# Ledger of designs, part 10: designed miniproteins, single chains

Each design is a single chain, and the fold is of that chain. pLDDT is the mean over its residues in the fold that is shown.

## One batch from the design tools (miniprotein)

Design m336
Fold by ESMFold2-Fast:
Structure m336 (fold): chain A 86 residues (1-86)
Amino acid sequence: MDKERQEKYDQALKLKDEGQKAYAAGDYETAAKLFEESARLAREVNPALAADSLRNLSEAYRKLGKEELAEEYERESRRLLDEFLA
């Protein structure tokens, strides 16, 4: 992996970790923002990490009472994994 791709991966992973900490603290709005940013960065370098972040984003939106939006991101996560495995 070249340096730019590695840096994007590391950044996406750190954002996911920060999102998980916000989620554990009950700050679901901050968690959603962090997971969304993580997924966007990861999409270019690691589809599996992007799918994980989208699944976490779905859970954060479910905690915020936005069930329809949560289901949409869950479907997007599954679609991305299917594309990666194809």
Scores: mean pLDDT 85

Design m337
Fold by ESMFold2-Fast:
Structure m337 (fold): chain A 80 residues (1-80)
Amino acid sequence: TNARRALEALRAGDLRTAAVYLTGEALRLIGEMIDAELRGEPVPAEVEERLRLVMEAIRALQAGDLERAAAYLERAAALE
């Protein structure tokens, strides 16, 4: 999964690869939300929570807080 790949890259010190997978996961989750809305279906709570955790991981990474970014990614990966 993108969240697990981002976490692996972050732990390896590859911040560029971590950012690519984080962006990919955010776009995938946004796509799932849009698809649900277009079908007139409720967005699953797990999708909303997973997107929140991924966005918090992105903010932590931008702030240079790698430990916080990793913690959010571990939580996001656990929801898969």
Scores: mean pLDDT 83

Design m338
Fold by ESMFold2-Fast:
Structure m338 (fold): chain A 74 residues (1-74)
Amino acid sequence: SEIDALLAQARAAAEAGDAEAAVRALREAAELALKKLEEEAAKSDPKTREELRKQAEALRAHAERLEAAIRAAG
């Protein structure tokens, strides 16, 4: 998927020491993943929507931690 390709790109950039490229690819992957979760939530019942909202919050928190780790390493 496009998200998997962007995550692979982010990892490769991080391993190469290019923190800016890694963060950019990670941000694009997170934005696409969040958009997909929001689109799925819009089609879902209230209970499933709440679970997807929690997944989106967890994804944002994870992306923020990963971005900080990439910048600290590079």
Scores: mean pLDDT 80

Design m339
Fold by ESMFold2-Fast:
Structure m339 (fold): chain A 75 residues (1-75)
Amino acid sequence: TVDELRRKLLQAAFEGNVEEAKKYAEEYIKAGGDPEQLIRELKVVKQAVEDSDYPEELKQKRLEAIDAAIKVAKE
């Protein structure tokens, strides 16, 4: 479902998996997901990552995955 694809996308982003985040974002939109809602959610997650004290290497990987998903959602 669209909701399951969104959860998989968020999990991929949390893991810093750019390729999976991008693919699930594409599948989410193709399945009829709202790109604007996804972009708003991902921007909130991005801000939380930027404000976190996670190791810089992990933070960077997560931000790359989030940005890739946002780019896909912008069409």
Scores: mean pLDDT 85

Design m340
Fold by ESMFold2-Fast:
Structure m340 (fold): chain A 74 residues (1-74)
Amino acid sequence: SREEARERLRRADELLRRAEELREQGRVDEALELVKRAVEVLGGSARLGLRDPRTGQPEVEISDEVYDMRLEAA
């Protein structure tokens, strides 16, 4: 239902905010683990890609199921 989809989006958002805090502390591996968990909460899967050589930031690819969940939450 839309309500359940919105609740999952809220939980994922909270996990992503915590991941940002860990990244700011230099705890990148722990931050990536929280990002992966956030995607799993949305019923999808995430591919953790290579780091961008210019920014040093890790790349995250999100599965189509996460986009479907966002559409249901709208």
Scores: mean pLDDT 64

Design m341
Fold by ESMFold2-Fast:
Structure m341 (fold): chain A 67 residues (1-67)
Amino acid sequence: KEKLEKEAKEKLMESVEYGVKGIGYAARSVVGDEEEGKKSREELEKYNELSLEYEKKYQELLEQLKK
């Protein structure tokens, strides 16, 4: 189970890191010009999707640890 715990922690950390990057781009989308705002919204969407994907992987690993 130690290997699954390490993998779960890594997936959780990556999910958090992608979420934080998304928040940074969300802030830039509000204060930048129209071109910067568009690019920042595209990066926000990308990092939000990655954050959710890694959160899902983390939850799947937690389910394996409960068995």
Scores: mean pLDDT 77

Design m342
Fold by ESMFold2-Fast:
Structure m342 (fold): chain A 57 residues (1-57)
Amino acid sequence: ASYREIVEALRAAGLSDETAARILEALQRYGADARAIAEATGLSQATVSRLLRRAGL
């Protein structure tokens, strides 16, 4: 999935700009690893997995 699709998925989910920025940083660092992103952002793994699926990851 493109970076644009990921950004659109985050905006559609209604996340705060701060939380969205943390998710994007974690994606750049760890890739599409829902567990690693959840640990880095403080979100549940289920929430991260749903966001990645919407972005086609």
Scores: mean pLDDT 75

Design m343
Fold by ESMFold2-Fast:
Structure m343 (fold): chain A 70 residues (1-70)
Amino acid sequence: GLARELARNAVEALRQSGLTDYAEEVEKAVDAGDFERAAEIAEQALKDNPSVYTEAAVKAVRRALELARA
């Protein structure tokens, strides 16, 4: 689904920034259908490691959450 595709983009953005542990945790949350948890993890990654990649990850997961809740 589109929500999972957007969440996958967030995982890839986190991996691109070297935040492999955050990427794995977001992927686990998405696989469980827990987009709220995925958003929390991505936002924590942005707080701890501000970059264009972590900003992109947060935007992608928030969009995925909106679509999953629609």
Scores: mean pLDDT 84

Design m344
Fold by ESMFold2-Fast:
Structure m344 (fold): chain A 72 residues (1-72)
Amino acid sequence: SKELEELYKKYFEKIKELLISLGVPEEEAEKLAKQVIEAAYQLRDEFKDEKELEEFMLKVARLAAQVYLDRR
């Protein structure tokens, strides 16, 4: 979908870099970044604007990093 492709172009590297900075290995950070963006895309109609969608992705990325590190 065009909207999902646009989200990947805008946010994939940013979310991946955030996850790596939080201690997630690069390969796992790539997988989690994709999952975060896909989750935001599925919930896109719940957000008032792109800023709220971005805030959601940052929050979910931080939570995903915590879950990943806690399982280790």
Scores: mean pLDDT 86

Design m345
Fold by ESMFold2-Fast:
Structure m345 (fold): chain A 66 residues (1-66)
Amino acid sequence: SELEKIAKEFLSLPEEERIALVREFLESNNLPVEQAEELAEYIVKLLKEGRLDDPVVREFLEFLGE
């Protein structure tokens, strides 16, 4: 699955780079960037649990695949 590949690549990044990508995702959706670190931790947790079905995780991975 392409989403599984993107998820693995994201998880291999340093924490600072993961937070930066989540910040870009929030900015592209006109959402507040103050919670970028917390959202990155949430996404990492769900990805490690294999939760690619989560709406937020799915939308973020699709953003990265664009």
Scores: mean pLDDT 85

Design m346
Fold by ESMFold2-Fast:
Structure m346 (fold): chain A 84 residues (1-84)
Amino acid sequence: MESREIAIKLLEEMKEKIEKGEDFLKVFKEMLEKMKKENIPEEIIADIVIRLRKAYEKKSDKEEILKMIDELIEKIKKGEYLTF
């Protein structure tokens, strides 16, 4: 499976777990560890960390966090990262 497909799958898994009411920080840490293990490019991991952490620290509601995950998935699918 290509790094792009793995990154999308991990973001979709995170989205599903958050929708089911799992703790954001727990799910976020699990996703990051999986992304590092799968050698997802640093550029993608950094953008995900910056955007999702900022949303969480801003006390964004669940819907805003889910929207941010969808925007990250769309950005990967469109090939807007230099490494994908």
Scores: mean pLDDT 79

Design m347
Fold by ESMFold2-Fast:
Structure m347 (fold): chain A 62 residues (1-62)
Amino acid sequence: GELLLRVAAHDLGVSLETVRELLRLLEQGDYDGVLARLKALGYSDEEARRLLAGLESLLRAM
């Protein structure tokens, strides 16, 4: 729930709104959209792929 989203936002250094947006894209199967959004936030291609895996783990924990 909310606590997991707050922890993820802190760990990623982004807003709760951004984490919710990323999880929504991931639930829709829009992996390219998640990677594009993370790169737009300033993450490298490698960092974006690593963070995508972390978000998948978070989604599975919810």
Scores: mean pLDDT 79

Design m348
Fold by ESMFold2-Fast:
Structure m348 (fold): chain A 60 residues (1-60)
Amino acid sequence: EQSPLEKAVSKLSDEQRLEVQKIAKENNLDIDDPIEKWLEALKEKNADESVIKIFEEALK
């Protein structure tokens, strides 16, 4: 069973993963944090729209 966050991360490319990890580190995000908090940080940092869409789809 995968959490929504794990599902989102599994759909990311290597480059998208690097971007997400960098934003997570700067915003003190952990894998135990809800995906909604990750999505908020990604939007605040103007992450690539394809990354944002992957996280939004995983929320559903």
Scores: mean pLDDT 79

Design m349
Fold by ESMFold2-Fast:
Structure m349 (fold): chain A 56 residues (1-56)
Amino acid sequence: KREELEKIVKEAVDELIKEGKSKVAQEIADAFNQEDYEKMISLLSEENAKKVKEVL
């Protein structure tokens, strides 16, 4: 569901911002908003990419 996907993406973005990787976090958020899930998955960690694939 979109709500579960949004939660995973927000958590991943927040984690990257805390780690000082704000540019990658922005690119992930942009890909999500553009519904470019392939690009978004490629930018996520393996763990978060797996979670996203389970809810798509």
Scores: mean pLDDT 80

Design m350
Fold by ESMFold2-Fast:
Structure m350 (fold): chain A 64 residues (1-64)
Amino acid sequence: EEEKKKREEALELEIEAGIYLIEAGVLRTIMKVEGKETEEERERIEELLRKAEELEEQAKKLEE
């Protein structure tokens, strides 16, 4: 067990969460620019946000 390894693992999870947040943001921007919003696009954004939340929660547990 090493605190440095836990912090690196937490950082990796935060990076993954950040990627999902970026993907959700990009999709929202595309929908606004093209003026098209569908239920499928909304659901995809919600799924990306949920995955990001799960990864952030895991990272927080490792930082403790």
Scores: mean pLDDT 78

Design m351
Fold by ESMFold2-Fast:
Structure m351 (fold): chain A 102 residues (1-102)
Amino acid sequence: GPTTETQSKTLDVAEGESASFTFTVTGDKPATVTVTIENLGDADVVARVYVNGQLVGVKRVPAGKSATITIENVAPGDTVTVEVRALSGSGTVKVTITATYH
């Protein structure tokens, strides 16, 4: 069956600023990468997901809500970066990145 790797980090984000969390795909096979963003704060945030610096997904995550972005065919050695920006006020978000290897 597929092998799964999961990493998570809590990011504190000041108003108008960005915080990021980076995951590098390991192993020898392409992965499906699932990014879950849990907004634990009182301010809306925008999550942007990049693969090797190229934007592949954007989600607005309201206060107290969560969102998921799925990226298929992420190659071994590719870097997945999740950038979270606070729109108004400061935010606190938990980012979980799960890679499922084929």
Scores: mean pLDDT 85

Design m352
Fold by ESMFold2-Fast:
Structure m352 (fold): chain A 73 residues (1-73)
Amino acid sequence: EEEKEKERRLILYETLPEGVKALVDAVNKTVEDNLLKQGRLDELPQLVADNERIHKSTEEALKKIEEEIEKLK
């Protein structure tokens, strides 16, 4: 199940060091670029929406981490 897989990845992502999180984000971008090159143009709007949702959740998690760091300063 796609949603379950994405949620599992987000949980793992939250436990990673910041440097590793940046690497994961770079890999996700590479996957998106590869899908474009493979000519999945008719699926692209749906795939983009799914990726945007994952990126949004990841960004929200990163913002919460940033806020916690700010509180500790």
Scores: mean pLDDT 64

Design m353
Fold by ESMFold2-Fast:
Structure m353 (fold): chain A 58 residues (1-58)
Amino acid sequence: SRGTKLLKAINDAIEKMEKEGRPLSDEEIQELAEKYGVSLEEAKRAVETAQNILKIKK
């Protein structure tokens, strides 16, 4: 389902940001959109959700 793809995108964004220690670039957000078959806007929202989760944990 589309919801499952969004959850996978959020988890992938969390892992990438933790590994790199930085926010994702626009190119990396576009790659997430293509990888999970979601729109660029949905991928941006997934990254914002991932950033908010990381702020709570830190």
Scores: mean pLDDT 80

Design m354
Fold by ESMFold2-Fast:
Structure m354 (fold): chain A 115 residues (1-115)
Amino acid sequence: MVEVTVSGGGTFPEGGSVTLTATSSKEASDGWAWLLESPEKGAVLLVYNGSTRAKGVSSRFSGSGSGTNGTLTLSNLEKEDTGVYYAGAMGNNLSASDATASALGAGNGAEVTVV
């Protein structure tokens, strides 16, 4: 596991957008994984391998970035997007389950509240 910090959280209007940034001491050679933990949905894998959306995840979620910095952009925010967003750096030969474990184990998340 690498130490990961997620920034860009806060309170945002419904219908707005937010960009979250992940930083780490190690490069995400296969991109970044992003996970939402919310009271309503539990733990939900959003993005893995940098830009690949998990099954059933809305196109409102978009991942990008490489190396030591990754980003997750949330567009057209819904109240259900409220929760804590975690990021994990990914390496070779990863499944969606590996991406989820990496994101949860990586450390600090950012809280997003949609009002």
Scores: mean pLDDT 73

Design m355
Fold by ESMFold2-Fast:
Structure m355 (fold): chain A 96 residues (1-96)
Amino acid sequence: AVEEAVRAAREAAEAGREAGGPGGEAAARAAEKAGEAARKAGTEEAARAAAEGARAAAEAARAGGSSAAGGAAAAIAGIGGAVEAGIAAGTMEAAR
């Protein structure tokens, strides 16, 4: 459900902030954006993909701590890709 994905994204954002440092902050911001994108997409598949990406970002930030700048960047890219893939799939279906 979309609400479930948004909640997961919020939890991921909090985990990113707890990791601290620039990497944690970046991951937290990415997770928040993923949650908003999931809400806008309005599909369960897009919401699930965004939530999974957000969780991965938070875990990467936690594992690397404040030194996880590279991991955070990769996680941010992953979240963006997942969201865009979900939106693109929905757009292509609507265009048919």
Scores: mean pLDDT 58

Design m356
Fold by ESMFold2-Fast:
Structure m356 (fold): chain A 59 residues (1-59)
Amino acid sequence: NEEKIKELLERIIELTMKAMGLAALKATGKATEEDIKKLEELNEEINRLTEELKKLKEE
């Protein structure tokens, strides 16, 4: 389903942009414990969506 693939790609891009912002804060030593936890959660979600995208591309 091309529509679902597009939606997943857009979601992955959005989450990646948010993760990059938090990663920059971590790299500069300005990240809070909450920021680090959010970064971990975002990376887990990105991985989950990427696996779902792979399955859809195999259809």
Scores: mean pLDDT 83

Design m357
Fold by ESMFold2-Fast:
Structure m357 (fold): chain A 99 residues (1-99)
Amino acid sequence: MSREELEEEVIEALIDMAYAIGKRANDPETAAKIIEKLLPDVKSPRAKARAYLALGEAYYEMGETEKAISYFQKALEIAREAGDEDLVKEAEEMLEKLK
């Protein structure tokens, strides 16, 4: 593993942790803040798609539905470019619930 690959793995873990905080601790504001701070350092398209998906869910929980839809659309676009079928399906399911 290169340093870049290790850094990306850590960033993915932090995104997953932020998402878990938003869902389980009922603290979507803190989740969004953590993910937004990590986004500039995210290099992998897969990690970017996961970050935008998590942001969409956090903003939805905060009642900002239009922002949530925008982030889910970004996640879907990036997931399609990355060829990650699981993330494409997850983003499509979130958009279907909100449309």
Scores: mean pLDDT 77

Design m358
Fold by ESMFold2-Fast:
Structure m358 (fold): chain A 93 residues (1-93)
Amino acid sequence: SEEVDEGIADILNALGDKAMEKGDYETAVELYEKAVKISKGKNPRALLGLGKAYMKLGDKEKARQYFEKAIEVAESQGDEELLEEARKMLEEI
């Protein structure tokens, strides 16, 4: 079920956000990657989170790739708030 997959992705995103708050950036990457995989790359919040985690790890190339993917997905879904956040993050690279 697509609804069940989205619910699981939201839980994984929340856990990733908690890992980010604690400075556990590698754990945050794992959690956001699971959210991206479950959502088939269609969860822009997970893509944004993954970009932020890679920024904290110093991997600017991966951070850029995931912010660009987050922008593409957010734009396709009409999520203007997330689109603005992802664009702002991309400017920091």
Scores: mean pLDDT 89

Design m359
Fold by ESMFold2-Fast:
Structure m359 (fold): chain A 57 residues (1-57)
Amino acid sequence: MPTVEQLVAAAVAGREASGITLDEEQRRALRERVERVVKEHEERASVDEWYRRISLE
């Protein structure tokens, strides 16, 4: 699983490669968005893993 830091770095690099300079405020907003998405994704994955384990035992 990529870390939040790796996902933020990739998103920033992609935007800067397009010639867009991100301000510190924009970088914070992007980081917060990535953290929210990753947290929600991991919460869903944890629930699915829990159900899978119960089904095996």
Scores: mean pLDDT 68

Design m360
Fold by ESMFold2-Fast:
Structure m360 (fold): chain A 85 residues (1-85)
Amino acid sequence: MTDEDLLERLKELGLPEEEAREILEELRKAGISNEQQELLIRALELEKTDPEKALELAMEFHSANSPSKPTQEEVERAREKWAKA
């Protein structure tokens, strides 16, 4: 899965290209892989058609990214970036 494929799918969900690009960039900065980003986007795509399956994929995404918590320093950097936006 390429970044361009993920961007196109977010745009098809109704997100502006610039906003979709920023979301993908923030996910990469948070250490979330393209494969995990694809999983999250699939959950968003299914939310309106199959909310139960969307929840299952969202839980899979959460499990893959937990219990390994980022360091406090990484969390503070993420919050700083979100506050700046």
Scores: mean pLDDT 68

Design m361
Fold by ESMFold2-Fast:
Structure m361 (fold): chain A 74 residues (1-74)
Amino acid sequence: GVEEAEELLKKAAEAAKAGKYKEAARLVREAARAAEPALYEEAAKEYGEEEAERLVEEFRRRVEELARKLEEEG
């Protein structure tokens, strides 16, 4: 869940500090996937299922953009 995503993000930060940007990008994507179920559940509870689906899709797009930039700039 969220705790797994937090651990993966910590590893991503460490990889980036070590200059391993490709590994950092992979870890960011993995962290996002681990967080998606919790994000959907909470968003669906607060905003409804349709809005939760839109928020998760936007989250995926932003994560992919971040990962791509890490791979390109590292």
Scores: mean pLDDT 82

Design m362
Fold by ESMFold2-Fast:
Structure m362 (fold): chain A 67 residues (1-67)
Amino acid sequence: SSMEQQRQDLAERLAQRAGDSTQQILDVFQARGVPAQDLAAVTARNEAVGRNGGITRADQAAEAAAR
């Protein structure tokens, strides 16, 4: 039970961090004038990543490219 609770807590923390990173990426793209259509696509992809409790290499590359 405690091990299961620890795994769930970890998954929740990873999902939250993935969501926070997603919002940061979206804010950068929005500030650079990326079209709403493209922002919606990024949001949909990163919501799926957040549900899985992680951030992808693709999201990291997108953040780096946005700088």
Scores: mean pLDDT 61

Design m363
Fold by ESMFold2-Fast:
Structure m363 (fold): chain A 91 residues (1-91)
Amino acid sequence: SIKTELYIELASLGVIEMYVLLNEKDEEKKKKALELIREAEKKIEEAIKKGDYEKALEILKELYEKLIELFKDDPVLVKTLKKNLERIEKI
């Protein structure tokens, strides 16, 4: 179900958050990424609770696009973010 796929994507987002916490050395960039992720997680959870899965997917896609731009100088992270975005686009 779309709801199950969205919760799996929220878990994947938690892995991205952990990667940023452990590997990002620029404190300003780290803070910006964590704020973007946490704000998006709240909005996604609200959309899921309302049954608005289309809105949840759009918020998630927008978040990944912003993270790809923010981390464009990290080829390892960008590759993972792009793979996750491609998976989300198929939901």
Scores: mean pLDDT 88

Design m364
Fold by ESMFold2-Fast:
Parts: C-alpha cells; sequence; structure tokens
Structure m364 (fold): chain A 55 residues (1-55)
C-alpha cells in the first residue's frame, strides 16, 4: 500500500483478530473497535479476522 494510514488500519485489524484468538480481547469489544475504522475495507477485514478467530 502507498498510503500508510490505510496500512495502519489493516495492521490494527490483524492485531484485533490475534488478540481475540488468544482470548485477550472479547469478540464484542474487538467488533466495536473495528466499527470505528475510517476505511471500510480495513473494517471488513477486521470483522472477518475476528470471526475466523472465534470459529
Amino acid sequence: MTEYAARDEFDVARALGEAVARGELPREVAEAVAARFADPEARRLALELIAAATA
């Protein structure tokens, strides 16, 4: 990615998924954080990773 701001949100999305997978963050809290993302694609990625972590 050329824009670092978008990259930062995707990095946070991956971190949220990892935290939920480790049981360090509740799914509801992670989803609430993802809902605040400015980039809708980063938000969608975060929600997919969170869902995969709880599958």
Scores: mean pLDDT 76

Design m365
Fold by ESMFold2-Fast:
Structure m365 (fold): chain A 61 residues (1-61)
Amino acid sequence: MEEEVVRRLAEWAALLMLQGIEVTEEFIKKVLLKRGFDEETAQELARKAMELAKKYIEETR
């Protein structure tokens, strides 16, 4: 379940960054908080999603 959430967030974040939209770990955390995740879980998932999104962008270049 967590892997699927992280993958979807990473794909979404990578898409936004490729369009020139600034995406931060804090921005992803806020999205997770709105989806009902607690603050600590949202912070951890946001870190994982952002790192994965950066890898996706690096592989696309």
Scores: mean pLDDT 78

Design m366
Fold by ESMFold2-Fast:
Structure m366 (fold): chain A 74 residues (1-74)
Amino acid sequence: MAEEYLKKAEEFLKKGRELESQGKVDEARQYYAKAVFYAEKAIRLAKEQGNDELVEKAEKIYQEAMDELARLDA
């Protein structure tokens, strides 16, 4: 499950960036928010599993998605 949530977070982050490149800022924001949501789930589950490598990967995606949201809110 943690790896599945990480993959979903990565896909949503990618889709958000694609939508933003098309000028679809509101849709991009929604996908960045989904990326944050699934990355957070991946972090929680990876921590429960004691998988430090997966925690690091999920935290990186979480931070990237949060940075994109912060940029759009500026």
Scores: mean pLDDT 86

Design m367
Fold by ESMFold2-Fast:
Structure m367 (fold): chain A 60 residues (1-60)
Amino acid sequence: DIEREIAEVREGIERREEAIEEARRLGEDPALIEAGERAVELAEELLERGELPALLREAA
């Protein structure tokens, strides 16, 4: 179900945001933190466009 896949992607984004915040507190490499933030932004943009759910359906 596309709705379940969307929910899983949103949960994954939230978990990634939490991991990025924790990485900042631990003093991880700033370049890796920036890359993670950009990946989250891209995933959110694709979800808003409705493209990521379609891509996930093809992969399933």
Scores: mean pLDDT 73

Design m368
Fold by ESMFold2-Fast:
Structure m368 (fold): chain A 65 residues (1-65)
Amino acid sequence: MSKSVARVTGRLIELMAEGLVEKAKIEGKKITVTLKEDSPEAREAAKEFEEIGKEEGYEVKVTFN
């Protein structure tokens, strides 16, 4: 696994461990994540994950339930 894949996948695993993720889909370099609720915490996590994805060359789309 490349370091870029490890960083992006690692952050996604952290978000799942925090209980914020309802579902996630990975399609090559496109990641779609649905968070359980639209809260200030969830919005901050979404922004952070989108920035990490952008830095590592991934297209990250986050939606809220």
Scores: mean pLDDT 79

Design m369
Fold by ESMFold2-Fast:
Structure m369 (fold): chain A 84 residues (1-84)
Amino acid sequence: MTAEEIGKLLAEAAKREGGRLSEEQFVEILKKLGVPEERAKQAAAMFRGPDGYLTLRQASAAIGIVTGVDPMEVLKEVERLLEE
């Protein structure tokens, strides 16, 4: 999986939530990336804020841990795709 592919999935989800991701949206993205549901839920729970949402930085860090992709390259792609 490439940082570009992951960045596209994150950017599409974040557009619906004002530049952040719900825990449910993030779990579904990780499942699309081939992460088992239990591990996806653990990653989301570890990085989510008290409101149940993940910032793009938190989501990128969680992806780095579960996929091994560089979280900074994921974040750069998401920010590029969200740029107006």
Scores: mean pLDDT 80

Design m370
Fold by ESMFold2-Fast:
Structure m370 (fold): chain A 65 residues (1-65)
Amino acid sequence: MAEAQALVERLRALAAQGGEGVLEAARLMAKALLEQVEKNAPSEEFLEEAKELIKRQLEEVEKML
């Protein structure tokens, strides 16, 4: 829980580096988060939903660049 918040804050800090840094950071964080979700997902439906959320967040970062 607090971990997800820390991930968002870290992504925000990396966003301050500029467009390329933001995209690289977003990809790295999305990968790390996906790995954690895959390891700890309580159900397949949760896993699918979380994967979609991660994908959309990455797409939003891309759209802002």
Scores: mean pLDDT 71

Design m371
Fold by ESMFold2-Fast:
Structure m371 (fold): chain A 58 residues (1-58)
Amino acid sequence: SMAALQAEFDEIGRRVEELSRELGELLAQGKGDSAEAKKILAEAEELLARGQAIAEQI
């Protein structure tokens, strides 16, 4: 349903905001090449791709 897609889109937005904050903190500390930073980037890329797919349907 469209309502379920909208709810998923909103949740993706909240998670991406959280990941962006965490990544920003790591980058400020010079830890952009850390395993933690790489995991955050991978999750963010997957979420952004899913969010884009949902946005194209709504």
Scores: mean pLDDT 86

Design m372
Fold by ESMFold2-Fast:
Structure m372 (fold): chain A 60 residues (1-60)
Amino acid sequence: LSEKLIEIMKDTPLEEKEKVIEEFAKKYGLSPEKVELELEIVESLRRMERAIDELIARRK
């Protein structure tokens, strides 16, 4: 679910992202606030994973 949401958000302009989140929440019976929170958490985790991967690559 989170991966699918991120994929949709990548192709959406900032101005329209709020509407996409609302539509996704309505379609899957989720709270818009919960969808936003999940998206922020996943984005933070991805940033951290990329940083770790880069550190490992640099070290080797």
Scores: mean pLDDT 70

Design m373
Fold by ESMFold2-Fast:
Structure m373 (fold): chain A 95 residues (1-95)
Amino acid sequence: SLELRQELADLLGRFMEAQGVPQDRIEAAKERIRNGLPLDEESAAYIETALVMSGLSLEEAQAVVEAINNGDEEAIKTAVEALKLFLETLGVPVE
């Protein structure tokens, strides 16, 4: 859904901002997600990092990213929950 994609984009954007990624690159990544386009390599790497830190293997995290690129809403939900948990450990607000 658009709502799930917007939530994923916003959470990814917060992670990227916390890592010092430039705002123009963050907005480009967020627009790709909102429009249902495949994740770029940088966005995929951040999502994979959050998934691995939430307890998935790298292979499982990569499978989730592939499923997100295919529009799988359960995979998007999985990434959203992983990003929320990881951002909380970094002290980043998840409003």
Scores: mean pLDDT 85

